# Designs tried in a protein design run: designed miniproteins, single chains, continued (2). Part 114

Each design is a single chain, and the fold is of that chain. pLDDT is the mean over its residues in the fold that is shown.

## One batch from the design tools (miniprotein)

Design m7951
Fold by ESMFold2-Fast:
Structure m7951 (fold): chain A 108 residues (1-108)
Amino acid sequence: MTDLQFDVALHDARDAAEETIKAAEEYLKDPSKEPVLRSEIDGLAKAARTLAEVARERGLSPEHIERLEQVAKDFEEASKMNGKDAARKALEAAQELLRVVDEIEAER
């Protein structure tokens, strides 16, 4: 695995997490923003899975890999939910993804 691939995966995961947090918070204030939230949730599941795969190939902590896989699962579950429950699930998962990314970057 190249350092560039890992850096790109971390950056994409951070950006996706931050945009989903924003979309979820906006949706909780205005339900007309649901299409934006749904789009962000779908993209995040892929980003989290990609980061988990790259983390595994680099031999990162099993705890970080497990948390990234759980985040990906939580986004897939959120994509099948509706309304405020989907927004809350996505917000919690995006916040966890951001925490894991910060921890991984701090250990580099």
Scores: mean pLDDT 82

Design m7952
Fold by ESMFold2-Fast:
Structure m7952 (fold): chain A 67 residues (1-67)
Amino acid sequence: DGVTSLNDMTKDYNDARKKTDDLREKVKKAKKDPSKYPEMKKKYDDEKKRTDDLGRSTDLLGRAVGS
């Protein structure tokens, strides 16, 4: 029950972190191109927020399932 849900959320969180890390690298590359940098930064900021929200939800579920 809760352990299965926690595992699923942990997988989603890890996948989101990898996507956010990939976007971070793209932002670094785009930093040299002023036309692309704002768009890539926005995508990174949006994905980082989503990843942070997933992390918080995973922490809350983990706390509820375990001590």
Scores: mean pLDDT 77

Design m7953
Fold by ESMFold2-Fast:
Structure m7953 (fold): chain A 60 residues (1-60)
Amino acid sequence: EIVLPEDEVVLDYLMREFGLSREAAEVVARMAGFDPSVRAGELDADQRRRLKQLAREAAA
């Protein structure tokens, strides 16, 4: 069950939910087109969907 809290930093979310290293989480955020320090609530629905898809691919 993947919930993206609005106040969580994207980097922390990626590391926690997908088990990514900090470096891998930074690469995923960059590939999705935004800074890893942004909060999840600052992303639109399309950006959140893209982030989750790329993170799943990176974690697999």
Scores: mean pLDDT 75

Design m7954
Fold by ESMFold2-Fast:
Structure m7954 (fold): chain A 77 residues (1-77)
Amino acid sequence: KKEEVKEEIESIEEDLKRIEKTEKEHPDEQKELLEIRKEYAKKLIEILKEVLEDPSKEEEARKRKVELKKAMEEKLS
């Protein structure tokens, strides 16, 4: 559903803003972890925007989201 995808993108964009604010206020603390989370959020937004443009990509996007989350979790461990 188009509205749900838009809301998901907006939520992730707000998360990204919070991460960027934390990086700006505390640049020497947890920089590597914040960068990993920021990259994850940016890539997730890109995937969701592709679904918004072409709904036929929804299943492919779902698989990519799962792979992206696993990659992020591996980097954080």
Scores: mean pLDDT 78

Design m7955
Fold by ESMFold2-Fast:
Structure m7955 (fold): chain A 76 residues (1-76)
Amino acid sequence: SLSPAYIASRRAALPLAEEYIEIFVEAQKDDSVENAKKLVAARLMLASLDVNVRFDDTPEELRAKVEEAQARLDAL
């Protein structure tokens, strides 16, 4: 089982997933090194929230994955 502190931290962080989705989508607009770094960072942040990000994901698909992650966390 996950620690109560870890569960609480994820519950607080999940509402921020929308910002990470926006960064991920925006960073795909060009192939610059700076945008590549933003893509990696946003993907890692979403993965820490149990959101499995694919590069072909739409914002709607990413939001659905966030809702699934929230539901799993609420079931704990």
Scores: mean pLDDT 75

Design m7956
Fold by ESMFold2-Fast:
Structure m7956 (fold): chain A 68 residues (1-68)
Amino acid sequence: MPSRDEVVSRLFLELGDASIEAVDAGNAEAVRVVDEGIRALRDAIAAGASPEEIERIARDYLKRAREA
């Protein structure tokens, strides 16, 4: 199973890719949602959240960005 740090690194890469896609598409709302997601992940990591909680948070924001 991947370490917490490996899960975190993968999710930040996925959010970064989503941010680039949103910028390229000119979708300002999707950019905002991804930025909020990155902040939420940083806050969760600082609070000692589990890998499962971190993944759930990231997936929720990625879904919201796709729906923006």
Scores: mean pLDDT 82

Design m7957
Fold by ESMFold2-Fast:
Structure m7957 (fold): chain A 105 residues (1-105)
Amino acid sequence: SREEKKEKIRYYAGYAGIKPSDEEIEKALEFGEKHKLSTIAEALLVVIANSEDDSPVKITGMMMIAQAENLASGAEIGLELSKVAEALDAHSAKELREKAREVLG
């Protein structure tokens, strides 16, 4: 359900030290539904939008989801991150962060 997905996004973002607003979670879910993204990819979008630095954002997002799932490989997380980048039409770490911020406001 939508509420279960919101709880999962809060849970995954929490591992990155991020406390997203309900507004941000709703926007991530709406974007994810439009682009057929997984809940992990929606959580990664939230983490990317709330990251301070272009260079570590990809690695931090991967590590956060790996810790939350306890079974996700780096390759699987990399695939979800690639789907987020494709959905945002982002071609660099800087564009990824800027476009993620635009989606969440």
Scores: mean pLDDT 78

Design m7958
Fold by ESMFold2-Fast:
Structure m7958 (fold): chain A 78 residues (1-78)
Amino acid sequence: DAARAAALAELRRLLEASGKETYTPAEAKELVDEVVARVDVPEEAVQTIYDLLNSLPKDYLLSPEQLLELVERGLALA
């Protein structure tokens, strides 16, 4: 839907702006919070994304591609 597409587009924009190759789960949560501040994302979807990130070890390194896939999965599950 339009909201899912907008959320993923905003996440891609933030990832491009940061220029980072890897993100910890904590850094990924900060990016998700920035997306939610700009895009209307259902609470259930946000919680699902947070639960997926919380399932990862604190020192796990997510590539931009992995973070996009995880967020897309969280949005789809809600």
Scores: mean pLDDT 83

Design m7959
Fold by ESMFold2-Fast:
Structure m7959 (fold): chain A 89 residues (1-89)
Amino acid sequence: SAELERIRRRAEELERRLRALPPEAQRAAELAAAVKLAEALGDEEAKAKYQAELEALLAASADPAAAREAAELGRELVELGLKGVELER
């Protein structure tokens, strides 16, 4: 249960960091999370779609640094969530 506690604390930290970013950048987190979840599910069509939308968003972003940070946070949150589910078996 120490591993689940560590995952929870890390997720809470990442969620707080994401909430501090501009709302516009948070869309990048949503798309990056969708890409990572599609990868985990083996959905290549959904992954390609969300990856293309994410790349377009990052290219058009007024704040590319914030958008990239949000995307990284979104990816990590999905990875932690998937690891947590595996440990709850």
Scores: mean pLDDT 85

Design m7960
Fold by ESMFold2-Fast:
Structure m7960 (fold): chain A 83 residues (1-83)
Amino acid sequence: MEERAAELAERLEAERGEEAVALEDRLIAELRPRLEELAKKKGVREAILETMLEMARRFGEAMGEPELARLVEELLRERYERL
C-alpha cells in the first residue's frame, strides 16, 4: 500500500509537477489553522492524522486521483493502530 501511494505521487509529480506543488502549498496554508484548532481540542497526534487525511482527500479530488486519498488513509490508519 505504501508503494502504491508513492508510485502514484511520483507519477503525478512527473506529469503535473508544477500543478501538484502549487496545490500542496495552497492546501498547507488552508489546513494549518485547522490543524492548530484540532490540536487544542483532540490532541496533537489525532490533529495530525485528521489533517493529513483531509489534505490527501482534497489533493486527490483536485488532481482527479481519489484513489490517492484512500491509499494515504489506509497507510495512516495502519501506522496509528501500531502506535
Scores: mean pLDDT 72

Design m7961
Fold by ESMFold2-Fast:
Structure m7961 (fold): chain A 68 residues (1-68)
Amino acid sequence: SAAERLEAERAKLRSEAMRELDARIAEWEAANPDASRQERLDQVAALSREAGAELARREAELEARIAA
């Protein structure tokens, strides 16, 4: 059903978003080994906000596509 397909695709998007966020954090930390604790916290927060916004956008597009 469309509902089952939507649930499966949402789960996939969330898993992909989590992996992408982890990779971006790891990449930034590797590029900034001398970063302070506060700089790391601020960057993780910023990347998390960006990842959340992108996931919300992708989920909205997916829902619109399946509803059409």
Scores: mean pLDDT 85

Design m7962
Fold by ESMFold2-Fast:
Structure m7962 (fold): chain A 72 residues (1-72)
Amino acid sequence: MEEIEKAVEESAKELLKVEKEKPDDTGAYSKALAPALQLELRREGARSEDERGEVGARALKRVNEKYEELKK
């Protein structure tokens, strides 16, 4: 759990840097999100494509919430 929270926080910090330095680089946004998404998927053990989508959506939501928190 704490490892996922740390990965989410790191991804949120990377998103802040990308928005500040490379706001139009969608590839950089995807790269910043990848560590948190991969860790969440591995942690939950998603086995189907639908499960992977749900886990990915939850990870993205957590990163966005942390991103908004850090942006303030």
Scores: mean pLDDT 70

Design m7963
Fold by ESMFold2-Fast:
Structure m7963 (fold): chain A 75 residues (1-75)
Amino acid sequence: MKEEIEKAVEEALERLKEEAERLLKDDPETLKLVLDQLEEGREELLERAIEAGMTKEEIDEFTEALIEDMRETVA
């Protein structure tokens, strides 16, 4: 269970980073800020996900919401 949550969080963070790189391809300064924010959020997200017993599906849903928010803000 915890191992699956850890993998899902790592996968989510990687997906968010890839999306940020695509959206901010020509804006390296903003990209750096976004990547830094994602890394800062990693520990808190992992801790909360483990405490709440979140499933991979719930983590994926949360990640999709963040990607959509990022697209609306940047694109």
Scores: mean pLDDT 75

Design m7964
Fold by ESMFold2-Fast:
Structure m7964 (fold): chain A 95 residues (1-95)
Amino acid sequence: SEKEELRELYRKALEGDLEATEELIERLREVLESLPEEERQKWIEEVTKVQAEARKKLEELYARNDWEKAEELAKKAYEESLERILKLLLEELEK
């Protein structure tokens, strides 16, 4: 049932529910604070690298006035971010 609650929060967040997004972020914070420092640092480094790549591509699209592709990339980056959060939360529940 806790896995179903997380999947439901994920679905609501994808639909733009801000309260569901805030709940997922709070659960992410609690999980990250419970992880060993090395595991927490590795996850943060991986996410930071992905975000830096996405930001660089967005900056290139904005410079070209390619607003449609910029919107599509931003939406995809948001969805992938939520999926990464869900994956970590589900993996910690299975431990």
Scores: mean pLDDT 84

Design m7965
Fold by ESMFold2-Fast:
Structure m7965 (fold): chain A 81 residues (1-81)
Amino acid sequence: SSAERRELLRGVVRTLANLGYSNREITELLRKHGIEVSQATVSRLRRTTSPELQYPLHPIALEIDIEVGVEELEKAVKKHF
């Protein structure tokens, strides 16, 4: 459903934002993983009032962050070692 998809996207966007990713980076990461989303949609989802103390951990977002971390580590090793 549209509501279910919106809630899923909100959870993923919020988790990535809390991990330090910008709206642009979140949009690019989601598109890289086959999730069609605009930067405007990402910005709108982040502006939704949400309890600040609610734990924003989403499994899909964590998997994306792990993949980014591995790619950045591999680039750093290749560049400096």
Scores: mean pLDDT 72

Design m7966
Fold by ESMFold2-Fast:
Structure m7966 (fold): chain A 80 residues (1-80)
Amino acid sequence: SKVRELVLEFLKELLKKAKESKDKSISKEEALKLVEEFQKKHPEYAQDIEDAAGAFLGKYMDEDGKISVEKIEEAIKFLE
C-alpha cells in the first residue's frame, strides 16, 4: 500500500528528528509540522496520511504530547 509506505517513511523521519533532539523525543507540534510537509508532497494521499499518522501518533504519544525514540521505534515495528 502506498499509504503504508508513506506512513512508514513519515515515522522514520520522526525517528531521525527525535534521535537528533536533546531529550530523544519529538513534540506534537513537530510531528504535525511533518504531517503537513508530507501532505504537501503527496496531496492525493493527504487525508490517508493524516488519518494513519494521527492514529499511530495518538497511540504512542505520552500525556505531554511527546513521543520518545523508543515509542517511534515500536510504531515502525508495528507497521513492518
Scores: mean pLDDT 80

Design m7967
Fold by ESMFold2-Fast:
Structure m7967 (fold): chain A 74 residues (1-74)
Amino acid sequence: MSDEEFLEKVKAESKKILDEAKKGADPSKIASRLTSLALRVIGAWEDGEISEEAADKALAIIKETGKKVDEILK
């Protein structure tokens, strides 16, 4: 998979997580989904599927999504 394709998938999943948080989804489920997404990024990097730069960018997207989720759930 290309770095660009991987980043687009991370963006799409992060958007879905944000949309679910806005709809009043269980905070525990949202936290679990964000953690699972971050672990998937780390696994893809460890397996050599993506570059370190792509992994860093993907984790930054997840971190920013987590901040937005925290603002919605507070």
Scores: mean pLDDT 83

Design m7968
Fold by ESMFold2-Fast:
Structure m7968 (fold): chain A 70 residues (1-70)
Amino acid sequence: MDKEELKKQLREAIELAKQGDGKKAKEIVEEAMKKYNLSYEELSKMVQEIEGTDENLHQILLRAYLEGTF
């Protein structure tokens, strides 16, 4: 798995979530999960590596993901 490319995509999603575009952030997250076959737990771990302890940004991104989860 190309961890750097995945982190880049997740950073783009976080920036879109900051701008209030949760729908586009969700689409990027769903595409990344499909491409890299990520679980929710793996996604959460990578978001934590990017944003550290920024609970607000982490929660926004994960809420976007959960809205699109089965």
Scores: mean pLDDT 67

Design m7969
Fold by ESMFold2-Fast:
Structure m7969 (fold): chain A 73 residues (1-73)
Amino acid sequence: MELVEKGAEAIKNGDMETVKEVAEKLKELGYEEAAETLLNAAKAYPQYKDDPEAREIVAEIAKKEALELIEKK
């Protein structure tokens, strides 16, 4: 899913505005639970923003969870 991959890349890069844009597009497509997964990662950003390794881990987890939620739709 291109949008989920874009959201995960944005988390890894610390681009929270892009994460929010991706989440809004996912909601428009009816993938509200996947969108909430990405938004939760953005809300937690202050906790991992200074650790590049933590950002990459959060991005991978959010991508995995969002894709799983989309498959259930």
Scores: mean pLDDT 80

Design m7970
Fold by ESMFold2-Fast:
Structure m7970 (fold): chain A 72 residues (1-72)
Amino acid sequence: MEEVLERLKASELGKKIIELIKKYGAANLTMRSIAEALGITQATLSQRLKALGIRNKSELMLAANVLLSEEE
């Protein structure tokens, strides 16, 4: 999990996703809405997240919540 969080923080994709979650809230975002906001397909988003060690939306939201809680 720690390696996933560090890769997410370091990646341009991860930084953009965290920004979207900060702006709209994790509960209001779907994989589709994130992909649309980034200008990519949902399939491309899923593939890029898997490369970072994130398998699904639940793992993405968990990672994002950990990162956001570290800022408070």
Scores: mean pLDDT 75

Design m7971
Fold by ESMFold2-Fast:
Structure m7971 (fold): chain A 64 residues (1-64)
Amino acid sequence: SPENQAAVDFLKGVLDRAGRLMGLSPQTKEELLNKIESNKDLPVDDLQTLFSAELERAAARLAA
């Protein structure tokens, strides 16, 4: 749907910006992009929740 496509594009932008700020590896960014793509048919709220949880896990791994 147009809403799902807009959400996917928004989350890809968030990943690019946050990934640069956090210093995410290319592999971790690819894993997160693949999760967005595999779940793009989820309702927007569920997709955003999933992405936020995965990004927080990536941040926690970097902080450890």
Scores: mean pLDDT 80

Design m7972
Fold by ESMFold2-Fast:
Structure m7972 (fold): chain A 100 residues (1-100)
Amino acid sequence: SMEEVKELLRRLAELSKWAADYIQANPDLPEEKKMEIEKLIREASRLIYEAAKKEGISEDEMLRLYFEALAATPARKLSYEEIVEEIKELIKEAKELLEK
C-alpha cells in the first residue's frame, strides 16, 4: 500500500542518516564494513524506489518525503551490528511488499 511504502521510505531516511553519522564518528572503520553498509543502503533504496513506483508515487513525491523524513530524523547512536541488521530487515520488508 501507499502507507506501507511511505513508512519504508521514512525508515530508509532514518537509517541513511544514522549510518552516515556512524561512519563519520568512526573514521577507523574498515573499508569492508563501510562498503557493506553502503551496499545495503543502495539495495534498500532500489527496492523501496521500485515499490513506490508500483504504488504510483512520483519521483518528486518520493524525494520530498525522503528529505522531509531525513530532516526530521533525530540523532541516534547505533552499533555497526544494529545498523546492518536494521537495513537487512528493511530490505526484507521491501522485498515482501514488492511480491504483493
Scores: mean pLDDT 88

Design m7973
Fold by ESMFold2-Fast:
Structure m7973 (fold): chain A 75 residues (1-75)
Amino acid sequence: KRVEEKVKEAIEKMKGKTAEEIYQIGLDLLRELKDAEPEERYQAVLAIAKVAKEKGVPQSQITDLLLAKDEIDKA
């Protein structure tokens, strides 16, 4: 339903996960939010990127998440 609820669920799933698993959870969330408002998708990507960076996901993968956000912003 609400994007913020899905973001919170994704962040909870990231607890105790490896950097690779966190990256995959982020990608899965972006796929779930494809039909959400662009601003909501943008905020979700920022929240996920912050958690990913904090948990040690490589900068290259964080950049990939941010590039996915830019495609969303084209809407």
Scores: mean pLDDT 71

Design m7974
Fold by ESMFold2-Fast:
Structure m7974 (fold): chain A 61 residues (1-61)
Amino acid sequence: RNRRLARGFETLLESSPDQAARGLGALIARYTGDESLGRQAERNAREDPHGTLRKYAEQAR
C-alpha cells in the first residue's frame, strides 16, 4: 500500500535480527505516530521474528 513503508520492510529483512526488531519498532512508530505500537511491534519481532516481519510486510504491500 505505502511504497516507502514497503521498501523499509524489505531492507529490514536483510538486517540482523536485533536491528530488524529495532527498525520495525521505529518504522511503525514513525508511520502511526504511536510509540507504544512501535514498542509492541519490536517486542513481537523479538519473540517471533519471521512471523512478525512477514505480517507487517504483507500489510505494507
Scores: mean pLDDT 69

Design m7975
Fold by ESMFold2-Fast:
Structure m7975 (fold): chain A 68 residues (1-68)
Amino acid sequence: MSLEELEENLRNLEAILEDLRAANVLSPEQAAQLEALLKRAREAVEKGDVEAFLAAMNEAGRVLDSAA
């Protein structure tokens, strides 16, 4: 996976999180979990750690699925 793909996926997740907050569908706990996962994903991209990035994205997907 390229750095550009990691950055694009991160931007897409940030946009989804903003939309869900605006729609008020996330619990405070879910919102906090997603913010922590986004922070980990950003740090992983900065370090080029693809495994850490994918782990954070996978966990974010689970939180989003539970929110739907």
Scores: mean pLDDT 76

Design m7976
Fold by ESMFold2-Fast:
Structure m7976 (fold): chain A 82 residues (1-82)
Amino acid sequence: MEAERRRVLERYYEALRNRDGEAIEEELERARELGLEELVERHELSRQIADDLLTSTAAALGLPLDASSEEWAEAIRRLLAE
């Protein structure tokens, strides 16, 4: 169990670094099976913070809440061009 928990943690952080959403979800499911509830709760908190930041950023950029990925990419490109 201990070695398996360590491997889940290592793969989870690697998936986070690589921004691999599918791998993140796979490792979170393994974490739930192993009783790593603190890791799962921490991830959900991080997701909520990210959603709050995205909502605030959309408002600052004048984007609707349901803006497409293309609209987001274009707004960010305009911001970075400055």
Scores: mean pLDDT 74

Design m7977
Fold by ESMFold2-Fast:
Structure m7977 (fold): chain A 60 residues (1-60)
Amino acid sequence: MEKVDKIIELLDKLSEEARKKALERFDKISDESDENNWSGNEYLDKALEEAEEILKKEKE
């Protein structure tokens, strides 16, 4: 839950456009997780990285 809560908090800080992009990337990561049988932690870590990257780009 900790990582999921952090992802949600990051999404709340994004603009609506950046949030759409983040959600699209999360959907892609979810597909990759299914195809490659990633652990839940691996999936969440990747999702956090993508959200953080998008936020950093928007913040500048």
Scores: mean pLDDT 75

Design m7978
Fold by ESMFold2-Fast:
Structure m7978 (fold): chain A 65 residues (1-65)
Amino acid sequence: MAMMEEAERMAELIRKLLKNVVDVRVEDGRITVYVSGLTKETQILLDNFKAAAEKLGLTLEVHEV
């Protein structure tokens, strides 16, 4: 389904663009991002991805580990 393909594409971009990503999981239109820390740069990028995800009907969750 197109929504799942968009979620997987976004997860791949997050893995490539964010320096402190520990893991990214995609399940049922939900993208869960695990980060080792939240810098201002990381927060700005994640906020942009959250906005994009919401426009696509996807949920983006962020967990700091």
Scores: mean pLDDT 79

Design m7979
Fold by ESMFold2-Fast:
Structure m7979 (fold): chain A 57 residues (1-57)
Amino acid sequence: MMEKIKAELLEWGKEQIAKGVPVEEVVREVAARGAAAGLSPQEITAIAAEIMDYAAS
């Protein structure tokens, strides 16, 4: 269950970056959605790091 939520959130974040949304806004929204879904701060940080790495590619 948690793995699916994390995967969906990561895919959503990558899609926003591909559409030209600023990485800062995407990371903020991912953190808010992750917290609402019950993800830990560590899990949210890991997803944010993946999105930032994708944006830098």
Scores: mean pLDDT 81

Design m7980
Fold by ESMFold2-Fast:
Order: structure tokens, then C-alpha cells, then sequence
Structure m7980 (fold): chain A 70 residues (1-70)
């Protein structure tokens, strides 16, 4: 549901702000949510690459923008 997606993205944003890495399961769920919201593969891959690289500032910014689109 949209409420479950929002709650998940808010938890990921909190993790990024705390500089905590995301699990592969969390990254897979993020990809699924972004595809459902109509994001391009390029945009999805960019956010996931930032998260995997430990670019928490870019990841937090991207998640904030994603939450604004919900």
C-alpha cells in the first residue's frame, strides 16, 4: 500500500541520515517502489548506486524527493 511504501521510505531516510548502510533486501524493495511510481531505470540505478557507495547525503536527498512524490 502507499502507506506501507511511505513508512518504509521514511525508515530508509532515517537510516541514511544516521549514516547506516542499506541491506540488499532494502535496496530491492526501494527499486520495486520506484518502478511502481514510474521512475526510469536510470534514476533507480543512480539512487541505488549512491546508497551502495555510502553517499548518504545524495541518498537522503533522493529519498526526500521520492517521499515528496507520494
Amino acid sequence: SMAEDRAFLERLLAKALAREPFSDEELARLRTIMRRLGYSDASIDALIAAARAGDFAATASGLHDLLESL
Scores: mean pLDDT 89

Design m7981
Fold by ESMFold2-Fast:
Structure m7981 (fold): chain A 100 residues (1-100)
Amino acid sequence: SEAKEKFEEVARFALDGVRRVATLIAEGKPKEEIDAEIDQLRAEVEKLLDSSGIPEEVRKKFREILDKVAEELRKATSPEQAREVYEKFLEEVDKLLDEV
């Protein structure tokens, strides 16, 4: 229960962050700005994941998912591609929540 609540908090933060990056891509913001936002999101999520209440196996899986999402966001060049990445991330987060 507490581990699930902490993971839901981290997941919500990450989903909001990915949505923000997707919006920047959709708005045609410079790659340097997009990359900086991705780097900041990854750093903040890492800090949140280091909380002792989340199981290590869940943290590892979430890091792997976020790594893939970050790479796909860096390659996205259209609003449609950015939306697809966000939707896939949402699905993976929902699946992982069932494991906590």
Scores: mean pLDDT 85

Design m7982
Fold by ESMFold2-Fast:
Structure m7982 (fold): chain A 88 residues (1-88)
Amino acid sequence: MYAQSYMDQLQKDADSVVREANEIPELRKQGDELQKLMDKTKELTKKGEEGVSAELGDEASKLGDQTQDLIDDLRRRISELRQRRQQE
């Protein structure tokens, strides 16, 4: 239950950032990478919840952290590029 709430929030954050990155040509490739990483994180989380192995749960957690880090990096880059554009 707690992990699902975390995954729902992570998916919403990823979707928002991918949408914003698609508006910026320089960030489209990184938006695509975030989408792929989010898809892998969801797949491993589901397999872990199905009780396949404890190791899959650990791997899903690490990918979740990686996904969050990429979301944070892309949000920072989007903000910086938008601020520069507004200050012109």
Scores: mean pLDDT 75

Design m7983
Fold by ESMFold2-Fast:
Structure m7983 (fold): chain A 70 residues (1-70)
Amino acid sequence: SIQQAIGEAYGVSTSKVSRAMRATGLTPGEVSAVLAAIRRLGPDASPREIAEVAGVSPSKVSRLKRALGI
């Protein structure tokens, strides 16, 4: 599943990814896009830069990073 692939990419459990999605209201597609942007730009990229690449708002990026503990 997308949640499993996301969990494996960040070394987090599928349950943690599912909880983060519920906490943030992000779709699997939005979560996947944000994490792909982080992989491309690196972990020090700003929420604004990640948002521009992922096609989501910076507040969604910040909420997801907080929920995942990144």
Scores: mean pLDDT 75

Design m7984
Fold by ESMFold2-Fast:
Structure m7984 (fold): chain A 65 residues (1-65)
Amino acid sequence: MLSEEERKELEEKLRKSPNYEKWQEALANIPEEKRETYREILLEEELALERMKEAIDKLIEEVKK
């Protein structure tokens, strides 16, 4: 389960992500009781994507130098 600190950091990144609007739209179609569970799943997925993105971005920057 995501910590409170990890959750805040991911939410800040998501607010600037094109995924943010899609998340809100998708969650609005789910019963409120289940939204929390799906939100946790999406946050965990975003964490994994951010880690991959960081690794790829570093590789690209090194190649461009």
Scores: mean pLDDT 69

Design m7985
Fold by ESMFold2-Fast:
Structure m7985 (fold): chain A 87 residues (1-87)
Amino acid sequence: MELSEELEELVEKGVELIFKKGLSIEEAVEILKKEYNLSEEEVEKIKKVLSEVVKRATEAARKVLENVPSEEALEQAKKILEALEKT
């Protein structure tokens, strides 16, 4: 990917805004654009990188969320089975 050192620093700041502040990609990019007087081209490059990072993080979080209810149900089922084994 064609990222300059300056764009890399801005992507890191955007990631912090999204994950620490709970902002959308659009909101994070607008903040960076205002603070650093970015061109529309730089904004689009940062937006694309942030979109990919957020997509990967969302997929990971979704897998955890989908597994937690079934894992809790499996843990409760195991506890019931252990109680039956002691009969």
Scores: mean pLDDT 68

Design m7986
Fold by ESMFold2-Fast:
Structure m7986 (fold): chain A 101 residues (1-101)
Amino acid sequence: SMMETAEELMKKIEEILSKQPDVEVGKVERLGDGVYSFVITNKKTGAKYPFVVEVLSENTVRVTFANGTVTVITGESIDELAEKAAKAILEKVKEAENLSK
């Protein structure tokens, strides 16, 4: 089902992010069907970056950063989509850190 796909995708994104040494993933909260919120903490600085992930389809997600920046990501598989989404989230954290220094 679409809901099962959304949950699997978000779990894969969380797993990829959790493997990164410099960031910590906070509790993933379900806001609605296919809509998830969570906070990424930079372990070095303690800075916190809230994100919303919206699973629009089996091959498309929308990532919203706290500053209102939106990125739409597509993938050919759930694994590819999760990897691309996690990468986009990490790049947004890196951009925000560079602006804060």
Scores: mean pLDDT 83

